# Designed miniproteins, single chains, continued (2): the designs that were tried, part 85

Each design is a single chain, and the fold is of that chain. pLDDT is the mean over its residues in the fold that is shown.

## One batch from the design tools (miniprotein)

Design m6943
Fold by ESMFold2-Fast:
Structure m6943 (fold): chain A 81 residues (1-81)
Amino acid sequence: SVESLLKKLEEAIKSKNFDAVIKILEELLEEVKSEKSLSKRQSIFNQVSSIVSKYDFSSLSEDKSLKIRDILVDIKIESSP
């Protein structure tokens, strides 16, 4: 479920398991792509953004930072009208 993925996302960020963060974000992107309701897609994006904005990613390698950024951009695009 989306709720389970959001909880796993926050726990992965807290534990600095950025490989898990990337995998969970990719799964959330697929949930957004499969969701028929625009309002539900926007809700998922807002919840992901809320979680991610709480944490500092400065310890990330450039490669992982760019990968996370790209997935977040894709989630935003898929959740837009």
Scores: mean pLDDT 85

Design m6944
Fold by ESMFold2-Fast:
Structure m6944 (fold): chain A 71 residues (1-71)
Amino acid sequence: MDEAYRALGAALAEAEASGSLPPAPARVVAPELSREASLTLSRAAGVGAAQAPGAAAARELGLASLAAARA
């Protein structure tokens, strides 16, 4: 599971570099969101993350590895 998400992340990065992916969307409507709405969205996103806790851990390890490589 974690391996698949890491491979997907690498594939997305490569596709973005090759121009196959659209540019990352700018924040739209975010400045209009209240703090309460932001917390509600974060909680809803948390529910989704609970469905794949291993993927979140793998992503965190990837970010830590990048930080170490850049140091």
Scores: mean pLDDT 50

Design m6945
Fold by ESMFold2-Fast:
Structure m6945 (fold): chain A 71 residues (1-71)
Amino acid sequence: SAEDLLAEAGRLAKEAGEALERGDYDKAFQLASEAIRLAEEARRAGGDPAAAETIIHEAQKIRDEAEKHGG
């Protein structure tokens, strides 16, 4: 369901943030990219657009920061 996709996307975004905090930039980038994909899938499936946008925004910030420091 769209709700399950949003829940998983949120979890991945949180794990991406934790990876970034410990300096695991490759993992942070990968997890953030997966979170963005799932949140976009959830939005297309009729999920809460505000919730999806929040996850996408936070995951994009993590991904960009990871790329800046790790690659």
Scores: mean pLDDT 87

Design m6946
Fold by ESMFold2-Fast:
Structure m6946 (fold): chain A 93 residues (1-93)
Amino acid sequence: EYLEKAAEYAEKAAELARKIPSIPEKIAELLEKAARYAREGKEEAYEHVREAAKLLSELFADKTVEELSENELKLLLELGKAAEYLAKAKGEE
């Protein structure tokens, strides 16, 4: 259940990343791999979500919340939900 929810949110995040021109393709690819690994029950899904989060954090480092687009904010929310459900699947939260 938690891994399927994590996969759903990672897929939504990947779709949003592909719609945002400023987001490198590598981030969308990491999120697509995270969704696939989550559906396969593999813990590597968490590593891919963490890497995508790190790259997004670096990319948005010079922006305030008010400077983020609606799609950029939604991407961060979907990514956060993917990470949350992966942590729950591991029994961490």
Scores: mean pLDDT 82

Design m6947
Fold by ESMFold2-Fast:
Order: structure tokens, then sequence, then C-alpha cells
Structure m6947 (fold): chain A 96 residues (1-96)
């Protein structure tokens, strides 16, 4: 697949993960922290842009841990690294 198609699919999966966790636990500490940080970076952002900012912050927050786990597991594909991001994101968003 093209890089753009892979990025779009990954973004859709991240948004789905955020929505799933929000439905299960709307007061999850990391979720609230990410939205607060997103608002601080862009005080005038509409709700859609705020969600995009929160996702960007989540990716930055988890990058080092995901790359470390990928190395430990011998993961070599961008798609499998994306799967690790989704799994770790859902895990962290569900933690108190």
Amino acid sequence: SSAVERAKAFAERLLAAFRRVREENPNAPLLLELFERARALDPDADPELLLVRAVELALEELREEVMKRAEELGIKSVEEIGDLFIELLEERLREE
C-alpha cells in the first residue's frame, strides 16, 4: 500500500481506539490529560482539531516505548509497529 493509504488506515484505527476507550471509561486519566494538553497547545481548536491534537500527543508519548517493544519482539514491519501503537494506546488509556 502507499504511505498515504497506510497513514489513513492507521489514523482511522487510532480514532477508533480513542472512541472505544472513551465509551468504556470517559474519565480515564490519560485520556483527560491528553485533551487538556491539546487544549493548552491550541486554546481555540474546535472539537475535531482537538481530537487530532490529542492523538498526535498520544503518538509522541508512546513512541519510545513502542519502538523499544518492537526491537525486543523483533518486529520489522511498519504495520506491526502500528499494531503495537494501537495495543499500547488502548492499554494506557484504560489505566487509572
Scores: mean pLDDT 76

Design m6948
Fold by ESMFold2-Fast:
Structure m6948 (fold): chain A 94 residues (1-94)
Amino acid sequence: PTPAPLEPGTEIELEGEYKVYLDGKLVDEGEGKVRVRVGEDTVEVEINGEKRVLPAEAAEIAVDAAAGTVTVTITLKDGSVLEIEVKLPASALA
């Protein structure tokens, strides 16, 4: 599916198996709650209660219903790309 832009003020909460990629490199993975809140110049990422505020230019969401996967792509101010992929449990899509 085509990625959709996330506007400032948008908040997304996902629960499942997560993988975090920085410029295509796996930097974190696990299971739990992932919350993403988009600001004007920042994106707040909270994973299992651990909050990080990232300087960001843009954020997008892509939903793959067939795979049961949601990917949030954050373009950081330095040009780096952070991708948070969450595999939802089958029950969340039923």
Scores: mean pLDDT 81

Design m6949
Fold by ESMFold2-Fast:
Structure m6949 (fold): chain A 73 residues (1-73)
Amino acid sequence: AKELADKVFKEIEAEIDRIADEAGLTPQEKEEVRRIAKSAIYAALNAGVDPETAKQGALEVARIVAEELKARR
């Protein structure tokens, strides 16, 4: 589970970074988005969700969190 979550996260890491960069997030906020997205992947996979669906869910969570962090400024 953890190794698969790490692999799935690595496959979308560049896209998560792009989402954070496009939102104008600081390096600290970008790490927070990464942490939350990775946690979402782990939770989805542990619940029996397939890797592709978990990946799409994590990208959606990353977009929501990035916009929330941007709005708090």
Scores: mean pLDDT 81

Design m6950
Fold by ESMFold2-Fast:
Structure m6950 (fold): chain A 86 residues (1-86)
Amino acid sequence: MLEEVIQKLKELREKYTTPEQLDEAIAALRELGFSDGVIDRLRTLVEHRGVPVSEVLDMLIQALKEYPAADAAERAILAREFGLPD
């Protein structure tokens, strides 16, 4: 399951690279089971902070690799994203 999520995120990273594709990337993340909190943070990073969609997806991939359980990985992502200086 976790390896499948990581592989899907890598596919999303290659497929959705522009800000106008953000809504399609978010729909795919919802299908993978990411929470509204994670999704809202990702939207904020892209739309308000100008972080590329590919870079945001790389951050998710890295967090999931550090935390092998899907629920633990989501919580870790939320903690990391909410812990950012902005």
Scores: mean pLDDT 68

Design m6951
Fold by ESMFold2-Fast:
Structure m6951 (fold): chain A 74 residues (1-74)
Amino acid sequence: SALAAAEDKALQAQVEQLRATIDDEELRFLQIARLSLQGMLRLAEARGDAALAEATRKQLALIDAQIKELEAKK
């Protein structure tokens, strides 16, 4: 029916809007996490903690890749 088709379209639009909102929130979270990890890297380097510095750089590279992927969706 026309009503069922309209309701399905409205539901699909809501799902798309929710996915976009989730992606935006995830991007914002990753950007905040990147700032925190940049702070952690500076702290690790200042303390001479080579193991923590290496682990933090690897995590930053992973987060940068995730940010790039999410930004490509916009």
Scores: mean pLDDT 84

Design m6952
Fold by ESMFold2-Fast:
Structure m6952 (fold): chain A 63 residues (1-63)
Amino acid sequence: LSEEEIEEKKKELEEAARKFAASLPGVSLDSIEFEVEGDTLTATLTLRYANGSTATVTFKVKL
């Protein structure tokens, strides 16, 4: 896997994450972390709700 392919997948995943957060009323994207393990790219999102609560959501993409 090239770094270029990994960066492309990270951009796709970041776009998906932003769209997901934007689809939820009163939710903001607090952070996103990427991890590469073998042929799998994992994105861990921390979402903040309007009431101050947080939740984590994990997306996995096969590279």
Scores: mean pLDDT 78

Design m6953
Fold by ESMFold2-Fast:
Structure m6953 (fold): chain A 92 residues (1-92)
Amino acid sequence: MHTLRVTFEAPDTPDAEARLRAAVQEFMARAVAAAAELGERVGFDVSPIRRDEAAGRWVQEVTVEAESEAALEAAREAALAAARETGLEVRF
């Protein structure tokens, strides 16, 4: 099994938590759909939303477990798409 850690980051605004939740939901939906097209499944471990005080940002991590490198790459592309759609930053 292959794993990818995805970190979404939001600016320190009153809506940061709502924006992170939207980005993670969009990401998970896209990743599941992409894996299904390959006939595969992906698993997720979603961390609590936390504040990165040093960076002045809010972050949420998702660890993706995939059966193949193709599904893992599809998950990476899904994360980039979700970040663009929600206006958030993402890192791996």
Scores: mean pLDDT 83

Design m6954
Fold by ESMFold2-Fast:
Structure m6954 (fold): chain A 93 residues (1-93)
Amino acid sequence: GAIDEALKLAKELLKEGKEVLIVTGLSDPELRARWEEAMKELGKLRKKFPPEPRPADVLIVLQETPEALETAKRLIALEKPKEVYVFPVEPPP
């Protein structure tokens, strides 16, 4: 799903030494729990590939909500990422 694809992309970008910012608008408790578990895995990966301190190279947005989009706009203005990726979260069945 979108969370797994975003995690895979983040892992590949971190291996390339890029600084990645991730924004989520997930309000569903189950989806938030899955995302928090994925973030723990990213924390472990970061320790294996410690990038030098620098502005964000890539912004990943997991869900197109008004809140996530407004947060993304602010981060784009502040961090000036070179790339932005949006992963729509599938609605629950």
Scores: mean pLDDT 69

Design m6955
Fold by ESMFold2-Fast:
Structure m6955 (fold): chain A 100 residues (1-100)
Amino acid sequence: MAEAERILQEIIEREQLEESSVLLLKLLVDFTGLETARLMLKLQQGDYSVEKELEPYVEKAQPFFDEIKAEIEKKLKEEGKETIEGEEAVKLFKEVLAKK
């Protein structure tokens, strides 16, 4: 847990992420675990050897992403919009995670 917070803090500081992006990263780490964040950082550093290790975590997260996508599409269809606001996306992410 402390290591996940350290990794997230480093990403936030270096990438200067918006609050919504920071919250999405924290929710993703909480959902998929610290290992996903660690592997993603290695890929960003050019260590592609971890791609195979990342695949199981992506597959595990796929049903969750399919659900959030369905909720986004439903909201866009109801409101006649092409894109969703960042804050609304974060709210839907929290709702899907809470149902799990």
Scores: mean pLDDT 59

Design m6956
Fold by ESMFold2-Fast:
Structure m6956 (fold): chain A 119 residues (1-119)
Amino acid sequence: SEMEEIEKDAKSEDPEVRVKAIERLLDPKIIEEAPERVLELLKEGLKSEDERVRIAAIRALLVLAKLRPEFVEEIVELLLEVVKDESASEDVRLVALYALGEIVELFPEYRDYVLEQLA
C-alpha cells in the first residue's frame, strides 16, 4: 500500500528521504485512511537526531492539528516537550514555539495552559 511505502521511507537512514516521507504523510487521503499511524510516524520523526527531520515533523504536526482537532491535546504536549528540550537546537525549539503559537490562535482553550508551561 502507499502507506507501507511511506512508513519504509519515514524510517530511512537518509534524512532527505525521511523529510519527503513526512511531507507525503500530509496528503489528505493518507490522513483520512490512517490518522493515528500518521501521528505515530510524526512522533518518531520528532525524536530524529537530524534537525531537518525534526523540523519537518514539527511542521507536519501543526498541519495535522489543523485537520484533526482530536489530536490537538497530544500535539500540544509533544511540541511543549520540544520547546523544553535543552539538547535541541535553537532552530528546532523556535519552530516548535511558532507551531504552538499557531495552535493556540486556532484553539484558544489551550492558550493559558501553554503559557503556564512556558513560564
Scores: mean pLDDT 90

Design m6957
Fold by ESMFold2-Fast:
Structure m6957 (fold): chain A 57 residues (1-57)
Amino acid sequence: SAAVEKAKELIIELGKTSDGAKRKAIAEQLQEFPEDVLNEAVNSLKSPEKYAAKLLP
């Protein structure tokens, strides 16, 4: 779905971002998604991106 694709893009961007403030902003955007959408997005990613997602609050 479009929501899952957007969540995947944000998780990948979170993994590529070194600035703490930008990482926090991306994490806050990800928190606005339903948990099932986030889980589907994470499960469709490779291991490095999944690691970044585990840093979400």
Scores: mean pLDDT 71

Design m6958
Fold by ESMFold2-Fast:
Structure m6958 (fold): chain A 81 residues (1-81)
Amino acid sequence: EELDRRYAVLNEIEKLVNEFIADPEKNREKILKRAQELLERTEDPDVKAILEKFINAKTKEEYIDVLFDIGVLAVKLAVER
């Protein structure tokens, strides 16, 4: 169940990052607010680090780095079963 919860949060973060990249000007405030809400409810330090990185990102390269971190954590969770 913990693994399923971690995957669910990662999928939600990935969706938010992709929506932000698709139309950053229109959706920025709503997406960042949702990311902040996720940060407040999560206790997973790896997920918190990704969310903090996303919220503090300012450049396209930094958003790509967030997507990379999501991928790395997803692979780590898959290997851990």
Scores: mean pLDDT 74

Design m6959
Fold by ESMFold2-Fast:
Structure m6959 (fold): chain A 58 residues (1-58)
Amino acid sequence: SRKEKIEKILKEREEKGLDVDEEDLKPFENGEKYVSKEEGDYRLLGKDSAKGEVELLK
């Protein structure tokens, strides 16, 4: 459900007037999660990103 998670994040960011770097999404679109550059990005786009998603859902 990476693609679903990414779509949800993008939609929520769009609604809140936030932006996301498309380059940060590329590894997760391809199904890679351990190759993220930062743990923060990893949580947002790869893992159960509770903290990252909480920011976006707020």
Scores: mean pLDDT 50

Design m6960
Fold by ESMFold2-Fast:
Structure m6960 (fold): chain A 61 residues (1-61)
Amino acid sequence: NAGKIYLKLGQHELAAKAFEKAFELTENPQHLDNAGTLYTILGRNDLAEKVAQKAKEKFPQ
């Protein structure tokens, strides 16, 4: 089942990348949040952290 699981995870990763691209075009922080949520669902905490850091860099307090 590993191959089937990785295929499904790849679909979520593609969606997350699409949201990151949407952020590049619109600068809407909601798109980064959506990407981070998908990376978290994938268990890709490293990528979720990078997206959160990007949001902090673009929208510092």
Scores: mean pLDDT 73

Design m6961
Fold by ESMFold2-Fast:
Structure m6961 (fold): chain A 70 residues (1-70)
Amino acid sequence: SLEALLALTPEQKAAYAIKRLMDETGLSEEEAIDAVVAAFKAAGIPLTKEQVREALKRLDELVAQYEAAA
C-alpha cells in the first residue's frame, strides 16, 4: 500500500525508487543510484550513496514489508 511506502526511511524510499527506475528505464544500478541520490538532494533530502547501497542490499526485506502492510 501507499501507507507502507510512506512509512519507509528516506534511504529505503531511495532504494525502492532506484529499483523502479531500473525496471522502467533500463538504466544500470550505478546510473539509477546517481539519478535518485541527485533527485533526493534537489528535494532537500541529502543521502549518501553508501546509505542507499546498504538499503538496496535489504531490498528483499523492504519489498516483504511493503507486501505485508498492503
Scores: mean pLDDT 75

Design m6962
Fold by ESMFold2-Fast:
Structure m6962 (fold): chain A 93 residues (1-93)
Amino acid sequence: SEEVKKAIEDFLATAKFLASMIEDPEKREEALKVIEETERKLYDLWKAGKSDEEILKVVKEGAEKFAEIMDHPLVKKTLERKVKELEEIVKKS
């Protein structure tokens, strides 16, 4: 749905912004690779016409991997909030 797509775009934009603030070049590269892999998987699912539930699963997996790389409490809470917002949108669609 359009609401799910917008929520995913907001999630990806937030993750990219957080990654851009990483001062450690190796950690930044790992974070950006997770974002790129997540975007590719989401694009493939959208192209294949997969369900919002399958899309949500990929977003959750990407968010968890990104949070582990960042290893920061505020990043984890921000991503958990974004994922919860997306779950509520998917549940209503």
Scores: mean pLDDT 81

Design m6963
Fold by ESMFold2-Fast:
Structure m6963 (fold): chain A 72 residues (1-72)
Amino acid sequence: SEEALEEASRVMNGLAKGFRIVEEVLEEEGIELKGSDFIRVATRVGMEIADNPEMSEEEAKELARRLIEEVL
């Protein structure tokens, strides 16, 4: 199941990037989220990055900002 391991790695890398990007946006904007909302937003951003690995950091940050506003 090489394909399953590659998919798992892609998702893991996407999630790691999503969590980093959301944390950076929150720090830049001076926003504090409830932990559960942080996890929800970071996971959504991470999964979008996993599905679209060509997504730029700027595009990911724009997505993060939109999703953060949805939970405020």
Scores: mean pLDDT 87

Design m6964
Fold by ESMFold2-Fast:
Structure m6964 (fold): chain A 71 residues (1-71)
Amino acid sequence: TSAVARALSTNLQTLAKDDPNMSDEEQQSVLRSMGRAAEAAGAPEAAQILYQSADQGSSLSDTSQQLQQLS
């Protein structure tokens, strides 16, 4: 749901601030892990965005903005 998408968006922003030197590979891993968490939380739309972003090499910040559109 939108609430889950907002929470995941906030978590991605926090992670990006905590480790601004995170590699592309590490960001991809985080996005996939968040995608699995979104599925477990019953938010398939958020999970789809997270998996697609991981596959395309999107940043945590860009993915966070996409998740905000679900909110």
Scores: mean pLDDT 80

Design m6965
Fold by ESMFold2-Fast:
Structure m6965 (fold): chain A 109 residues (1-109)
Amino acid sequence: SAALAALDAAYDAALAALRRAIEALRAKDKEAFRAAAAEAREALRRFEEAAAAIGVGKLGEVIRKTVEEELDEAVKAAEEGKYEEALLAAERALGILDLGYGVIKVVLK
C-alpha cells in the first residue's frame, strides 16, 4: 500500500509536470518548458523506483525510458524553435506515461 501510494504520487507528479510542459510550449515559453521538463524527468525517476519497489521494475524502466525519449525530442525541437514538433512529442510522452501507468495497475496483483 505504501509502495502503491509512492507510485501514484510519482505518476501524478510526472503527469502534472508534462501538462505544464505542454502549456509552456503552447505559450512558446522556452524557460518554463525547460523547468517543467526537468521536473518531469525527476518524477519519472521516482516512478521507476516506485515500480521496482512493487515488483514491476522492468516495466517501470521501459515506461521511463520511452517517455524520456519523447521528452528529449520535445526539448530538441523546442531549442530549435520547432514548437509544433515539440508539442507533439510532449503529448506523446504524456500518452505513453498514462498508458504505461494503466498497464502497471492492471498487472499488479
Scores: mean pLDDT 90

Design m6966
Fold by ESMFold2-Fast:
Structure m6966 (fold): chain A 81 residues (1-81)
Amino acid sequence: GEVVTLLRVTAEPGKGEEVGKQIEKAVKEVPGVTSVEVEVRGDEIYVFVRARDREAAEQAVKAAKEVPGVLSVEVVWERVH
């Protein structure tokens, strides 16, 4: 079923906007991701991901972690339909 995930990403100091743009691009490229919304708050980035299934949701988290300038990724919450 569809998986909806909210991620909290910590970026390197001063790189929130740059890292946020790269996360949006990387996560959108993941097969099975249906929508991505990114909110940048200083060096913290909130990523709202809709994925078709669990595998796509896990790939989206991995894609976010692989972006240069990302220090940490936390799954704030996840819902499965």
Scores: mean pLDDT 87

Design m6967
Fold by ESMFold2-Fast:
Structure m6967 (fold): chain A 77 residues (1-77)
Amino acid sequence: MKVIDLREWSLEEAAEKLKELFEKKETDTVLRFRSASLYVGSVHISDAPNLSDEEKSEIVQLIAEKRFREAVALLNR
């Protein structure tokens, strides 16, 4: 499993990387954001002690709607 650390990336660069991996259906990648880790293939959020269950659900919904920039903004809070 590949781990890509996006914590120091700009919002735009991190959003484009998430979009790229999601559209390619990359299942073997974990993205590390400032507030959480995201398993791209399953759209599973982990390592998120500062995110509520409601915020995690919102992020998953944003990704499903291809609103990657907004999803990354919440993952980087």
Scores: mean pLDDT 84

Design m6968
Fold by ESMFold2-Fast:
Structure m6968 (fold): chain A 85 residues (1-85)
Amino acid sequence: MLLKKERINGELILTFLVSGEDPEKVAREVVEMAKELGASTRGSVESQTGTKVVSPDRVEKGVKAAIEEDQKKGVLGILTVRFPA
């Protein structure tokens, strides 16, 4: 579920509440939303639980990895995805 959408200093920042959603579905939705807003598919991913996942190639991989990491730890995640200016 998308909680917040921001642009700060040209960077697109998307914040999601991740519950029982398929990680691959969330990752696709993030990439599609970013493309509609003119952002690059390269970015960074940060878990609110303190886990940082950096994807230098594709945000999609980073989003999936962050959700899977939070699921392994048994926590409900708040996920922040950043796309450069």
Scores: mean pLDDT 69

Design m6969
Fold by ESMFold2-Fast:
Structure m6969 (fold): chain A 100 residues (1-100)
Amino acid sequence: SEKEKKEKELVEKIKKEYRRIAKEGVFKDEENEKLEEELKPYEEVIEKVNKVLEEIGDKIRERELSAEEIKEEAIKLGLSEEAAEIIAEMYEEMKKRAAA
């Protein structure tokens, strides 16, 4: 569906931003503003993705989660399988960088 496509687009942008922040140590507000403007008609998608990130973040603070567990939690919270896979990949990359 169109909402699932926008959901995937949003999580891919979030993953890209985390990679950039990890590399450059800088958050670019202008890129975030552009993304928010593009997704304004899909506020429900933004709300859903933010809720998923918050819930997964809370669980990671309690214990380490595998990529599979992160994917399962994202799907359980209402993300598409494709979007959930991207979220899981993002957290695995973050974990790998923290260990290196």
Scores: mean pLDDT 69

Design m6970
Fold by ESMFold2-Fast:
Structure m6970 (fold): chain A 97 residues (1-97)
Amino acid sequence: MEELERLLKKLKEAAEKGDVESALKYAEEIAELVAALSDDPARREEAEEVHRLLTELVLKAFEKKYPEVSAEDLLAAREGDEAARARLEALAAELAE
């Protein structure tokens, strides 16, 4: 999808700059597109691969902006660790200032 490729490019640029606010925004938009792709069994593997890439790029953005946040905490939050998620939400709220 042309839109997905455009958003991925923007997400990569935001991740390289440590722009966590933009990275989260683009990752959320891409996740919505990927959710639609997951409804198609033939596209499900591609959707999973894109989701994996989103996680990696968001982690990169956080590492650039907040080197004290570990990649392990970011992965744990994605996998449902509520304490790790609360820490990331607190950082995201600080960035929204």
Scores: mean pLDDT 69

Design m6971
Fold by ESMFold2-Fast:
Structure m6971 (fold): chain A 87 residues (1-87)
Amino acid sequence: SLLERLKEVGLEVLRHALANPDLSLAEIGALTRRLLAERAPDLSEAERRALLTAILLVVKERKEHPEISDEEIFEMLVKAIEKILAG
């Protein structure tokens, strides 16, 4: 489903960001844009922008709050994606 593809994209971006803490948000944003274009080309431009923003906000939250567990941050990501798809 579209939701499962978007969860996979978001989790891949988040895992990459966590594995490479020196990457800028701009570099993470470029990866996110590429993966969304490759794996969810059926999304509108508005939906792609909203998802890009949501994923980057979750990455920023993890960088600002390193005490948050990986499981909790992954749950935040999934909830953000679900909210965007719900409307």
Scores: mean pLDDT 83

Design m6972
Fold by ESMFold2-Fast:
Structure m6972 (fold): chain A 72 residues (1-72)
Amino acid sequence: MKLLLVLGEGTPEEVRKKAIEQVREKYPGEEIEVVTGGSSIVNQIRRLKSMGYEVVDYVVVDGQIVGVLGKK
């Protein structure tokens, strides 16, 4: 399955690494592409949908939503 992780603009490096690790642990062996969306969740979802993906999950790091995960 192809997964797209859209992270917010300005997401700190440490938070980005934690988000990617969470997705890899939950979806082992899947192809994961990581892109930057806007600073808001709405803009991240908009980018994901514009690339032909469907929202399947939200990525939470340290109690905050930091990105959106989609699949084709």
Scores: mean pLDDT 82

Design m6973
Fold by ESMFold2-Fast:
Structure m6973 (fold): chain A 102 residues (1-102)
Amino acid sequence: GAQEEAVEWLKKKAIEIVEQVLEELRKAREAGDAEAAKLALEEGLGLMDIEVGVAKIEGAEIPEAIERALELLREAIKAVEEGRFDEAIELLEEAIKILKEA
């Protein structure tokens, strides 16, 4: 039904957002630019929050995989702030895996 379609759309959008952030993180790591990495992560979180908000308005129950992906993105921000780019990348790869397996 419409709620199931909203959940499937949210999952697809979340994967696209996290994959885009992962690419920006890899570029930022090569440049050693923690501010660029943090900005990409914060923009990704903002986009995910918008999509989650839309799904909630449509009456969809938000999958636990989405909540876990948001948690991993927040952990990645902390890792980047501490200069741990490889850890931040691993956290985003885990988020993509969780979203695809959901």
Scores: mean pLDDT 86

Design m6974
Fold by ESMFold2-Fast:
Structure m6974 (fold): chain A 89 residues (1-89)
Amino acid sequence: MSEEEREKLLAEARATLERAKASTPEQSEQILADMRKKGAELARENGDVGNAYTSALVEVQRQHQEDEYKAELEKKKAEKEREEKEKKE
């Protein structure tokens, strides 16, 4: 696999992940499921290409899950702070 092909696959995976982040939770799960199916199809056509795509997907998905978890913690903390302030005054 050429370096150009590898870069395109990584860029596509990241672009799809960013699209998933901009979507509703339900749409995001569907987009990620579609990416996994694409990785499996690429692996059937060419194992090296499929393995590279799947590895990139796993890496960007883990980063996305970490970012989402941190965002949810910050959101919950902010909501709890606002709720407590409203209840007290």
Scores: mean pLDDT 69

Design m6975
Fold by ESMFold2-Fast:
Structure m6975 (fold): chain A 90 residues (1-90)
Amino acid sequence: KRKELEEAARLLAERMAAAQNARLVSLELEPAKVDLTGAAVFYSEDAGVWVAVTSVEHDGRTLTVTVQVGLEKLKNGDEAIRATLTLELG
């Protein structure tokens, strides 16, 4: 459950870093209520979870991505894990 979501969030962070040819500098995981306003929602086959990308900020070689992760399709107000990824682009 929570442990499974945290593991899936770490796996997503690693896969996102690899896809961007980037180094994962930091990963912050916290419980959060789902808010899908303006979010891009998709299912991650590799991690087996639903992902809502809530923000992406690009500053030079640093990419900061905030996602919400759930085992089931995400709905507003659901309990989820918020993951904030800081990536250093290569």
Scores: mean pLDDT 80

Design m6976
Fold by ESMFold2-Fast:
Structure m6976 (fold): chain A 74 residues (1-74)
Amino acid sequence: MSKEKLETEITGSMGIMATSILKQIAERQGDKEAVEWAEEKAREIEEAEAANDLAKVEELLAEVMAEIKALEAS
């Protein structure tokens, strides 16, 4: 396995975990739009990981983490 592929797989796994956390927070708050957004981001992360696009996976992970922080602040 290449180093880049391994890093993409690890970051992708972190992204999927982050989308799961986001979905759980959104479900507890009754925010259906945030639940749907988390599900869409999980799909995009899986697609980027399959394409071995580390930069895209990192971008998506950062986006999900920012949304988690925003929801926790509300």
Scores: mean pLDDT 82

